# Ledger of designs, part 18: designed miniproteins, single chains, continued (4)

Each design is a single chain, and the fold is of that chain. pLDDT is the mean over its residues in the fold that is shown.

## One batch from the design tools (miniprotein)

Design m12602
Fold by ESMFold2-Fast:
Structure m12602 (fold): chain A 91 residues (1-91)
Amino acid sequence: GKLPESRTPSLDLDLPVDADTKETLRRLVELAKEAGILTDEEAEEILRLIDNPDPRDQQLAGLRLMRLWAEHAGDEETVARYDEEIRRLER
């Protein structure tokens, strides 16, 4: 189904991704790949970031995944929001 007209919940950027959150993100990556939202290369890059012990890279993985999901859903406002958060984390 189409994404409803509501904001995707913000990712908590203040906390490191724990093991449970990493498993959830890996499952979301696989679902996005099966849905055609992610290419194999994009999925591998996000999984690499999830496996990185740096909390910033783990947060970046979640943001990139959610951005690509929102882009696939046609939610340009949410895409722009995640693009801004990604730029802030890459500094």
Scores: mean pLDDT 69

Design m12603
Fold by ESMFold2-Fast:
Structure m12603 (fold): chain A 91 residues (1-91)
Amino acid sequence: MDEEIRRKLAELHALIEAGAPLRTIARVIAEIRRMLGVRPVSVAELSALLRTMREIAAEAGETDEVRAKQAAAVAALEGLSAEEVREMVAA
């Protein structure tokens, strides 16, 4: 699952960097949350997710500004319910 989560985080990063529509970003966030499962994200999984996002940023040669956008997206993953994100996509 780490490789698949990494690919979805890379997709999320690319969409945020490109300024994709909110509905598109919400869809990818919903997919990542489904991949993490219906259970709450554990501290270990959250740490792994944050580390993977930073690794993607480092590989892409990201600026601090892009890293801040990525951090905000990761915070949305932990703060929003999967249902809330799906509702945004459905609207």
Scores: mean pLDDT 57

Design m12604
Fold by ESMFold2-Fast:
Structure m12604 (fold): chain A 59 residues (1-59)
Amino acid sequence: ADPAALEAAAREVAARVLADPRRRVSTEEILGIARRHGLPDSAVPAIEALALRLLLEAA
């Protein structure tokens, strides 16, 4: 996967969580984000891991 696209997708997921921390971002929602950034469905676990890292850095 393109590292820049992966980071952009992860930042979008993290931004959604930060906008409403009580709302859970679903796997289906992350799949949609991955596809919009030109990433394969297999990139979802990497997006989740990177988004979690970004959220921990924001805490």
Scores: mean pLDDT 79

Design m12605
Fold by ESMFold2-Fast:
Structure m12605 (fold): chain A 88 residues (1-88)
Amino acid sequence: SEQEKLLKELEEKVDEAAEAALAGDTEKAVEKVEEAKELVEKLKIDSETAIKLTGLAMRLLAAAVEGGSEEVAEKVLELIKTFNKLSS
């Protein structure tokens, strides 16, 4: 389905964002988090999707903290705010 394709793309963007954050590539990490946010806005947020998004967001926050980038952490919080708004 279209939703399954979007979820796969989202997971790939989260992987890229986490890798960039851990590498200290703040610009790339921010770009990939913003791309992930755009994908989240296209998703239908059911309970299963919400659980998956929570896990992905926790992973991104951990990577941002470990990478030491406040800017990346702030972008991840914006992503979390976006999916919480869409799931309510």
Scores: mean pLDDT 83

Design m12606
Fold by ESMFold2-Fast:
Structure m12606 (fold): chain A 76 residues (1-76)
Amino acid sequence: SSEETFEALREIAETDLAPATQEEIDKLREQGLKEKDEEKRKELLREIMRLEYAALPEAERERLRAALEEEERRLA
């Protein structure tokens, strides 16, 4: 659900992650398009979100954290 997605993004936002390369992100997207298993596709999407978040400039990460807090309040 969207609630589960926001929970996952909040956990990612609170994690210290090294910046990812665009090539790594693109590779995971390609794997996701080929993946027929629904559960594995969800795992790939979570990994893509983690890497995309880690690749963002600090200012964009702060904006996403604020947006996630706002959505969490709405869903509560």
Scores: mean pLDDT 68

Design m12607
Fold by ESMFold2-Fast:
Structure m12607 (fold): chain A 60 residues (1-60)
Amino acid sequence: GVTITGGRFRLDPSLPPQTVTVTTSSGHRHVQTIYPDGTVEHRVYDPQGRLVAEWRSRLP
């Protein structure tokens, strides 16, 4: 059967940030968090899991 109840027609422009992880050949993990405003947060972890670098950039 089909059930419909209530109604909320709303688009959240503040969608959750999308996270992408890239592992380098040296074993470092580069975690990129992309925010809906185009901001990209970068965190680099060494092979032991320690944070060694952090910076921000912007997608075009």
Scores: mean pLDDT 68

Design m12608
Fold by ESMFold2-Fast:
Structure m12608 (fold): chain A 56 residues (1-56)
Amino acid sequence: DPVFDIDNIEDFDDDTIVSLLPGFRISDGNDLMKRFNLSRLDVLSATRTMLLNAEK
């Protein structure tokens, strides 16, 4: 589903990114990687940042 473009994923709000990675699950990142051609490191970096921000 090309609703979101990988080139502007960093401009999305946290709620939108959370909807793509429910519960901050890295396993769901595999589907996101296929859909948006994200690198594994990009998904892991985003997930880590979201987890750290959730602590605040």
Scores: mean pLDDT 50

Design m12609
Fold by ESMFold2-Fast:
Structure m12609 (fold): chain A 93 residues (1-93)
Amino acid sequence: MLEKLEELGKKFSLTEEEIKFIIEALKDKNPEVREEAARLLGRFAGQVPKEAIPLLVELLKDKNEGVREAARYALEQLSLFYPEAKEALEKYL
């Protein structure tokens, strides 16, 4: 999982299928996988569908600090494209 996410992180742009794969990785049992997935969604925010926002909001309450920080970063980047992400940050800050 992590190796596949790192490979996606080297790309200039992502396909819809690759974005869907990263969104699924947000639910992984391994916190390192969830953290990397959230970080990638932040980096590719302009290509991420707004349907990812509720999942990232759930990760703001994750047990792992790195996952929470990555989710916050992703929502901050997504807030440049979606008012729903900005509203979520204001509510959970």
Scores: mean pLDDT 85

Design m12610
Fold by ESMFold2-Fast:
Structure m12610 (fold): chain A 107 residues (1-107)
Amino acid sequence: SPKEKALKEIEKVANDFLKEAERIYKEITDPEEFKNKLIELLQKFRDKVVEILRKYGFDEVAEAVKEFFDRIIEALKESKLSPEQILEDLKTLLNFVIEKVKTLMDK
């Protein structure tokens, strides 16, 4: 189904995002540089997920996901969390997003 294809592509993009976030965490020791790189990575992840959702006809879900990630990116810009805490929270966030997208697609 279009839903199954979209979810498979989103899960792959989410896994690729998490691996890159962990690489950035390992290579960048400056907290502000880490945060800036992670924001860029989140923007790319958002855009890719939105593209996948629109490709499979889930335009309303794509808009909701875009708005959700825009809020998360703004919150991250203002965040005083350590890089370690940001990375741990990110794993939780990705699981939440995948579950929410799956739920919204059932409508």
Scores: mean pLDDT 84

Design m12611
Fold by ESMFold2-Fast:
Structure m12611 (fold): chain A 86 residues (1-86)
Amino acid sequence: MEEIEEKIKRYKELKEKGVSFPTAVLRGEGIPEMTKENVKKMLEAAGVELPDELIDRIAEILEEWNKTDDFDAHAERLRALVEEYR
């Protein structure tokens, strides 16, 4: 149990250090499962306006992250996407 929690904590820490605002907002909500609808609602609630294409891709990466817990693959994709759009 702590092993998984420690990994999630590390993901959140690295997101905060290397990924921009959208991921920080999702982390703040503490939602472990991210669907496309949930991601869109959270971003709207936070006053963040992103194109649907970006929201879809972020949700897909986060959903895969929750399923496989593969930090390197998912964090790198998220970071690249966010940096491309800043």
Scores: mean pLDDT 56

Design m12612
Fold by ESMFold2-Fast:
Structure m12612 (fold): chain A 62 residues (1-62)
Amino acid sequence: MEELTPEEREILEYLKKMDSASTEEQIKLQQEFLDRARARGLTPEEVQELARKAYEKYKKLE
């Protein structure tokens, strides 16, 4: 099994929660996720790249 980084794992958890959440819950989840990314010093571009890589790894692990 390919190892996910903690950041990639967090993004996959976020995406899974978003998929099952209501519109109001999705807004809250997005804000919380962005706040955590900002606290770690990640730029929006870095977050997008991590999400892309995590999703690609997730697809291969299916």
Scores: mean pLDDT 72

Design m12613
Fold by ESMFold2-Fast:
Order: C-alpha cells, then sequence, then structure tokens
Structure m12613 (fold): chain A 110 residues (1-110)
C-alpha cells in the first residue's frame, strides 16, 4: 500500500542513521503506522500531510535530543528526499518537487 511504502522509506532512513537518530526516526515511523492503521482509507494527499507532520516532529526531536546540528541536517535531508521519492511514486509530482527543493535548500546550508 502507499502507507506501507512510506513506512518502508522512513525505516530505510533509520537504518542509515546512528543509534540515537535511528531510535527517534523509528518512533516517528511507529506514530505514522498507528495513524494510518486508524485511517486505512486515507488518500495519498492525507498520507503526505501526515508524513510531513511526522518528519517535522522527527527533526524537532533530533535537535531536542542534543544531536549535532550538522547530523540533524543530514538526517533531515534524507527524510525530505524520502518524502519526495514517495510522493513521486504515488503520483504527487508537484509535492515531490516541493520536498526536493526543501532538501536542496537544507544541503546548501551545510
Amino acid sequence: SPADLALAKLEEVAAKSNEKAKEIILEGAERFRAATAANPDASNQELLDLLDEVVSEIIDKLYEAGIEPKEVAKVGIELLEAIAEWAEEVGLEERAEYYRLLAEDLREKL
């Protein structure tokens, strides 16, 4: 399903991250999973809005956890690129471009 694809992409970012960041990303992935299980008829647009919220919360929690700002930025780029890739795969091309531009802007600030 589109929700399972999004969850898999969050888990892929977690797998590439250090242990502290991985824990926070996987907590966000579980929040996404629980929310999508509660709303199995969610549209791709609704799933994208939820994914955006979850990723924003993950980034905020990474900063709060005292992870180095450069490492938070790197994880944030990977999460934004994961959203963009998912949005492209489910046919939300304009939204995919938006997230790719956000990832590019963040990369330029590193």
Scores: mean pLDDT 88

Design m12614
Fold by ESMFold2-Fast:
Structure m12614 (fold): chain A 77 residues (1-77)
Amino acid sequence: MERDIADALLLIGYAVASKIPDKEEAKEWLVDFAVRLMKETGIPLEEVEPLLRKALLDLGYSQEEADAAIERVRERL
């Protein structure tokens, strides 16, 4: 159930971020969104990480940029 909820929430996060025209703002928004959903739902990073990585890659960020964003999420947890 937790994975399904994380997937649905990250899909919503991806949809919102995809409408932000500035790539830097879109990435920061998605990072903030991921931190908020984990803090509010209790879903662990291990369940969110692959979904967040997919969302970042689908938005056109590189693997290195995705790794950096995930580390920022981990640091803010």
Scores: mean pLDDT 80

Design m12615
Fold by ESMFold2-Fast:
Structure m12615 (fold): chain A 67 residues (1-67)
Amino acid sequence: MEKRERAGMEAALLALQSGVSPEVANRLGKAIADGDYEKAREMLEEARKQGLPAETVARLEEIIDEV
């Protein structure tokens, strides 16, 4: 599995475990796997504004930054 695809899967799982809906978590993971980091960061910013914990957002940003 490519590093980007693995990062996308890790991000989707973390988002799902943090209370994000499966649809949104899957879209976030796909954006990362596809290399669409602009869209992924935009989705994280929206989730942060809607109440996703800052620590979870930081972990997701770390996953994106490692790819």
Scores: mean pLDDT 80

Design m12616
Fold by ESMFold2-Fast:
Structure m12616 (fold): chain A 83 residues (1-83)
Amino acid sequence: MIEEVKRLFEEAVEAAEKGDVEKMNDILRKIIELAQKAGNEKAVELAYKLGDIMYRYVRGEISKEKALEEAKKLMEEIVNILK
């Protein structure tokens, strides 16, 4: 699970950098599904926050540097909860 979540996150970042919003959305949904399957409400909340940061980046509302920093922090928290 953890390795899959990390891989999906990397793929979501790549999709966002390419402006592939459809692919990014599909991958983010998969991360949320994995958090839900783990049965941890906090992990699900963090996965939704991760999605929000990625969407704000794609919409130009925050810089790439800020988006990646915040997304990485959220991802580390999700991984830590799912251990």
Scores: mean pLDDT 81

Design m12617
Fold by ESMFold2-Fast:
Structure m12617 (fold): chain A 81 residues (1-81)
Amino acid sequence: MLSEEEFREIVEKALKTLKEKGELENEEALITHVQIMAHEMRKNGIPEEKILEILREVMEELGVPEEVIEKVLAAVREQLA
């Protein structure tokens, strides 16, 4: 079972890879990848609140615009409900 810190590292690595490929500018691709990561975190017993917190923090660290972060997190909330 992976910890919250281990998932944070995985999310950071995955999103950094997307940034290097220019895919962070593609909202649809970003939403899809983040939704997959959120599902895996929930499957490993991480609470929804913590999943959203980790995803927000990592996206902010990578310079994703706030408007895009809100769209991505809204899609994640809908999927996790």
Scores: mean pLDDT 81

Design m12618
Fold by ESMFold2-Fast:
Structure m12618 (fold): chain A 58 residues (1-58)
Amino acid sequence: TEVEELRQQALNYEGLAFAYELKAVTSSPDERKIYLEQAKEYRKKAEELRAKAAALEA
């Protein structure tokens, strides 16, 4: 279902956010800031997708 697809996409974005957070740990200070901002955007996308899935089930 569309709801299942949205939830799977949200989990994928959460995984990407975690990967970028880990990448930031071993990066230069300049690169760390970029990776953390990217991770923040992925977490925001995951949250939006979860909200959209919840709305479709209402």
Scores: mean pLDDT 85

Design m12619
Fold by ESMFold2-Fast:
Structure m12619 (fold): chain A 108 residues (1-108)
Amino acid sequence: MTPMEAVVEALRGAKEEAEKALEAEKQGDYKTATLHLGRAKFLVETAHWGALTLMASGVKLPEEVLELARETKEIAEKLSKSKNPQVKKRAQEVKEEAERVIEVAELS
């Protein structure tokens, strides 16, 4: 796996975890939703570090990085409207980290 493939895979994983969090929240399983959002946050943070490293090396990020980060942000934004305070807080953290990846990708 190349460093670029690692960034894409981390963002794909983040989106999948955010989607699982959205499904758990719809079922009223706020504990499971919070755990999946925690995993999504970790994966977005990993992708952010990888994207910064690639940009520092002069590597242009693929469009898929921007697309996956935007999709993850949209799911997190929906979850930030949750009535559960822990889900809302964790979703806001995922949204903020996804916004940082978007900023890096837009500069590439």
Scores: mean pLDDT 89

Design m12620
Fold by ESMFold2-Fast:
Structure m12620 (fold): chain A 110 residues (1-110)
Amino acid sequence: NKEIEELAKEILKLFEEKYNEEAVRALKLLIALSLKNNSDELILETLKKVKEAIKNNESFTDILDIFIEAGLVSFEELREVYNDYKKLGYDESKLTEVKGIDEELANFFK
């Protein structure tokens, strides 16, 4: 979905300007996991809320809660995936080795 891809890229750019590296990595994983097994309408609505939260300088925890409350990602799932990614030294070229991230989701990070 082109609209979701464009909005996700805009969100990541805004987030890189305001948040630390760990939060940026976590948001990339949140977006990638959200694209899996969810409706385009739910994803688009949630990403619009995330963009507004970033513009309002909300904390990363508040932004994370938007994804969890929408039912797109669980905290447990994000934590497990993030820990696996940490074991790979946060190497984006190795994202397909992280459980729950397939080649299509890994390409989102490129």
Scores: mean pLDDT 76

Design m12621
Fold by ESMFold2-Fast:
Structure m12621 (fold): chain A 80 residues (1-80)
Amino acid sequence: MEEARKAMTELVNALEAGDVESAKKHAERLGKALAEIPDPVEQARLFTAAALLIVGAAVEGKISVEEANEIYKTLRDAMA
């Protein structure tokens, strides 16, 4: 849980800064940490929160739609 929270905070900071490389790195860290959560409801809630933050950054123009899609795919694939 601490790793997931830290990765989420660092992902948010990277998205706010428009730093796509750091956002992808922290999305991968977050995805791996989420995969370790035994409660599927808690895992789904945190994943949904991260996905909405990524979409929000694109809507606000901090990153492009293509960059948001890459970050989202990195998060999703790290959970597999």
Scores: mean pLDDT 85

Design m12622
Fold by ESMFold2-Fast:
Structure m12622 (fold): chain A 100 residues (1-100)
Amino acid sequence: KRAERQLRESLSVLRLTNWRDLKAIRDASIALYKLKRYKEATRYNALGIRLLVEQGKVTLAKVEAKTIAQLYENLGREDYAELIRRALTTVREQLVEEIE
């Protein structure tokens, strides 16, 4: 219930910021994860990591990617962990295509 509200609020911000608000991307991914919508959560996690790379925060992006990938590995979702790791090198357009 709280996760559903967080998702709605984050999506509203993302529509206004052309999908470049890092806080809203992270809030949406956390809400989707709590709702067990892991494929969608992984998409937003990947976009957030890519935005950090685009902002020059490469070290932070690597740390976040490692942490999130380990979280999905612990859930038995190696496919999602691999997608998160690829976000460090994959352009934004390819990440959108792979998650559709």
Scores: mean pLDDT 75

Design m12623
Fold by ESMFold2-Fast:
Structure m12623 (fold): chain A 89 residues (1-89)
Amino acid sequence: SFASLSAAQQAGEMLRIIADAIENNLEGVFEEAKRLSPPVMKLLDELNQAIKDNAPQSVIDELKKRLDEEWARWLSEVRAALQRELERL
């Protein structure tokens, strides 16, 4: 599980995913990276379910907004962890 990794290991894994995205498939690897965060995965599942249930566009838009916010928060936490590790060098 991504959550069971140290901050440095999480940062390293994310950098590998980003590097693979740049070289091979930016969108596909970005979606795979989202799956490594349990909160992001939960929101992605909720968004997919809302689309299948033909939920109002306002509900779909709110879920997309929350997914983007949760992803940004996760990235911010990984960046902070990476900065902490770099300070130890």
Scores: mean pLDDT 66

Design m12624
Fold by ESMFold2-Fast:
Structure m12624 (fold): chain A 116 residues (1-116)
Amino acid sequence: SMKEEALQKALELVSEALRDVSETIRRVRQATPEEARKLVIETLEKVIDKFREIAELLQGLDPELVAEVEKAIKFLEDKLNYVKENPNLTREEVIRILKEVASILGDLQLRLSERL
């Protein structure tokens, strides 16, 4: 069905985002604070774009899940703004933000899987 195809594509996007976040955490551990900040900005922007694509895919198919994705987008945009406004972020703070993002992605992956 169209819904199953959309859910499968959404799961693929979540899996890609989880891989990106995991790789960024690995890179941040070896990065300077300035490099870590740049990496988390780039990763948050990529994750937000993927969440917007997921919301579009599910539009009209699952209004409850679209609302959850839109709420997650707002949370991620708030985190992105926080990072951009704080040039003195520590590597530890960057890793914490990335772990929060991974948790949000994991929750969405579970919610998508339950709908298959």
Scores: mean pLDDT 89

Design m12625
Fold by ESMFold2-Fast:
Structure m12625 (fold): chain A 73 residues (1-73)
Amino acid sequence: ESEELKKAKEEAIKLYQEYNDFVERGKAEIERLKAEGVDPEVLAEKERQFDIDALNLLIEYQKAVEKYEELKK
C-alpha cells in the first residue's frame, strides 16, 4: 500500500529468511559435529550458543512483524 508499509513488509520477510537460514545451517553443523564424535561438553556449549543466537534473530524478526502490523492499521 504505502511505501513505508511495503518496506516494513520486505524487512520482516528478509529477517524471517535470515532466521530460517540460520536455524537450518546450525542444525546441519550440530549434526556434523555429532558424527565427528566431538566432546559432549563442547557440543552442549555450541548448542547453547546456537539457541541464544537463534532467539536473538527471532526477537529481531518479531520486532519487524510488530512494526509492519502497526503500520498496517
Scores: mean pLDDT 83

Design m12626
Fold by ESMFold2-Fast:
Structure m12626 (fold): chain A 68 residues (1-68)
Amino acid sequence: DEAEEKARQGLNKSAGEVLSKSEKIDMQTLQEAAKKTKERGKKEKDKKVSEELLRLADGLEQSLQDSQ
């Protein structure tokens, strides 16, 4: 699962940057992490990795929305 592995690495980098800058991990911080991951997915040249990153971002956004 090469595309999944690369997507996970991308998610860890984008979400990790948002989470490391935050003193408190709240709903707003998680939404920001999802947004950054979606932006990374849109810029990804590998279509399979891009699609997987967008799925991860959408899944995170949907989970956060369902918690409201």
Scores: mean pLDDT 74

Design m12627
Fold by ESMFold2-Fast:
Parts: sequence; structure tokens; C-alpha cells
Structure m12627 (fold): chain A 74 residues (1-74)
Amino acid sequence: SDELFARAMLQLLARESENASDEEVIEMLRTLKAWAEENLSPEVAARLSALLDEAIAAVRAGEDGVAVLRRILA
């Protein structure tokens, strides 16, 4: 399902970004958002985009990118 795929992508992103800078995390999140809006159903894309926008905003506010990803996945 789109929801299962989106969760798997977020888990992979969290794993791959464990040593990434905050700027790298933001760029990864932006890329995933663009991909989701193009490839997923509007309903799933909207939910994922909201989570990704929240994550980007938190990282920009000074939270650790990996910690934000783990919090959203919990």
C-alpha cells in the first residue's frame, strides 16, 4: 500500500541520514515530498507532505534532523 511504502521510505531515510547534516536532511525531505506529490495518491501524498513539512519546520527551528525523523515515525 502507499502508506506502507511511505513508512518504509521514511524508515530508510532515517537510517541513511543518521550521520547527515541538518541541511542534508532538509534536502532529503524536500526530495521525498516532491516524489510523493508526483507518484502517490492525493490522499496519501497530502498526509505524507504534512508530516514532511512538519519535519522540515522542526529541523529549521533547530531540532536535530534524525531525532525529528524518529519522532515522526513513532
Scores: mean pLDDT 76

Design m12628
Fold by ESMFold2-Fast:
Structure m12628 (fold): chain A 74 residues (1-74)
Amino acid sequence: MIPEELTEEQKKIAEEIYKEIKEKIEKEGKPVEEVILEMAVRMRNEEDEAVRYAIEYALTKFGKELRKKEGKLL
């Protein structure tokens, strides 16, 4: 990972969003597709580029983890 892709602050935001995604799916039982859509809409409406990049990073990280762990994305 290139440090310039995310600042320390952006990484912190990305970690929180990543936790939210996992908790919504694992603890609240929300469908994966619904949670991904919610985060994608949030990212699209976000005017702060740092937060938008953090959301995109969290979604990408979650997608890669899901693919690696279960062999499928959706």
Scores: mean pLDDT 72

Design m12629
Fold by ESMFold2-Fast:
Structure m12629 (fold): chain A 73 residues (1-73)
Amino acid sequence: SAAARAALDRGGANLRRNGGPEVRAEDSVEEARRRGYLGGRAAAQAAGSDPTGTETAGKMGGRDAEELARAAA
């Protein structure tokens, strides 16, 4: 939970500052796997709907947040 939040928060902050996507769907999938979710589909779904990830996704803003959401869907 804390690790997932830190990873997404880092990416969101990086996007706002540098305009470069440090956090991608891969990061969310990795966090889901770390939580015990094995499977690309299940991992992506969990990452997109995780409340911790949703909080941080707001900091990304715009296109990258949409891309992550679509990848998770």
Scores: mean pLDDT 46

Design m12630
Fold by ESMFold2-Fast:
Structure m12630 (fold): chain A 94 residues (1-94)
Amino acid sequence: MEEELERFREAADRLAARLAELGRDEDAAAFRRAMDLVIRNVKEAENELEHEIAASMGMITASVMKIAAENEGDEESAKLAEEVAEAAARVGEA
């Protein structure tokens, strides 16, 4: 579980860094805050349902980011968002 949270954080940081490189500093900051909330909720989860809900929020957020990037033709950001979604799914399974 801790290793899966670390991989999720690393994947999220890569997407946030990409958004900042594109001059999307407000989006990068908002995404970082959303991912920090997911990590906090996973760590504070008292049961399996709370853990799954927290991980699912990470997957949903990343999926929205992927769709937005695909609509803009930004394949690199879409791939980074997919990596965040996959890492969130692994957190939910841990």
Scores: mean pLDDT 85

Design m12631
Fold by ESMFold2-Fast:
Structure m12631 (fold): chain A 95 residues (1-95)
Amino acid sequence: DAEKAREKALSLKTKEELFKLALEEGLELQKEAIKTIVESPLSKEEKQKRLEDLRNKIKESVEKILEANKDNEEIVKLIKEVEEEIFKEIDKALK
């Protein structure tokens, strides 16, 4: 069924584009969360704890999203790139 296959392909392409936008928005929100922790009046020890807690939560969420999208290499690549960028920002904040 050529028409059904075409409709499915168009639907998947739209979902991929929406997923990419959601990842970009998620990245910006996580950068703001890191900034909020860094700029907070909390002790250095409490800031480090909150940043490590954030890292662990992101890692767990990413593992679930990667498993759900394991058959789509392009989406997997995008997820990993966003995770790496967030982790770099956390590492800079943990100095």
Scores: mean pLDDT 79

Design m12632
Fold by ESMFold2-Fast:
Structure m12632 (fold): chain A 78 residues (1-78)
Amino acid sequence: SMVEEMAKKIKEAYKKGIEETLKTISELFKNNPENTLKALEKVAEELKESDPEASKFLEELIEGLKRYLERQKKKAAE
């Protein structure tokens, strides 16, 4: 699925470090925000045991991105 492919890209970027991770997330989110959020939730869940700090960071990022989308939807409804 598209969500699984996006999750794989995020996990590959994660192995390269924070800068590549954020760049990959930004590019995916710009093109498909809803599926990017689902992919991030999947990656955060998978990292809970191996890297709980990274998992928590992704959960906080997901909340921020969800708030951003809510604001954009409210502006588009005008």
Scores: mean pLDDT 83

Design m12633
Fold by ESMFold2-Fast:
Structure m12633 (fold): chain A 60 residues (1-60)
Amino acid sequence: MLYRATQPIPRAGEGSLELRPGDLVELLEEVDEKYVKARNLTTGEEGIIGKNAFVYLEEV
């Protein structure tokens, strides 16, 4: 499923995905109860994003 970032999500640490407003995000897999692996289709970067950050993502 595809999402668009509505707010900046800064890189929180090693392996974390950075998002800027307007970036398209594809969810790849769940890592655990708090994190998912995702791809930023706008930049080509892959990394981990917290499930709590989904409040800043809109479905497209």
Scores: mean pLDDT 80

Design m12634
Fold by ESMFold2-Fast:
Structure m12634 (fold): chain A 90 residues (1-90)
Amino acid sequence: EYLKELFELLDEISTPENEELVKHNKELAKELSEEELKELLEILKKMIEAKLPTEKILRLLNRLAMAYILADEELLEEIKKEIERLIKEA
């Protein structure tokens, strides 16, 4: 259950300041397929491993989830490239 794993990981990185953003991410994730959730979860793990700021992680994850929901391949590629750049700079 990738959704359950994603929710558990989101709860681990949640702070009082970011609770609303975590809730938004969870709501969007419910709309995703199992395959999309797997990809989103792997990207989330990479961002955490790179020690990106939590708010940045949550905002990027939110944009990724929205791109998946919209099936916007160009937007998805753009966001993935931005994440890759940020990880390399960390």
Scores: mean pLDDT 84

Design m12635
Fold by ESMFold2-Fast:
Structure m12635 (fold): chain A 98 residues (1-98)
Amino acid sequence: SPLQEEVGKLIDTNTETIDRNTDQINSLEKQLVQNQSPKAYRQQVVLLGAELGIQRMNLYMLQQLLNQGKATQADLKRVQLISANIKKISQQIQQLQQ
């Protein structure tokens, strides 16, 4: 359906953004290990927060497809992956704020 195609394209774009953000987060984790900079912690929290927002937006869009009875098995698998990523990112933010 057009809605499934639009959601798929947005998810792909957000996945690319998430991948780029993950690379930046990995770079910041190296900086945190090497120099323990407060500036690096702040930036990492900002990036993790942005990624969390994107993941939640994707989850909401996929949930709308499910509620309309239009979700595919691929959509359900994507929901599980996004939910796991949300949990992991939330735990990382919590650890950085301690």
Scores: mean pLDDT 71

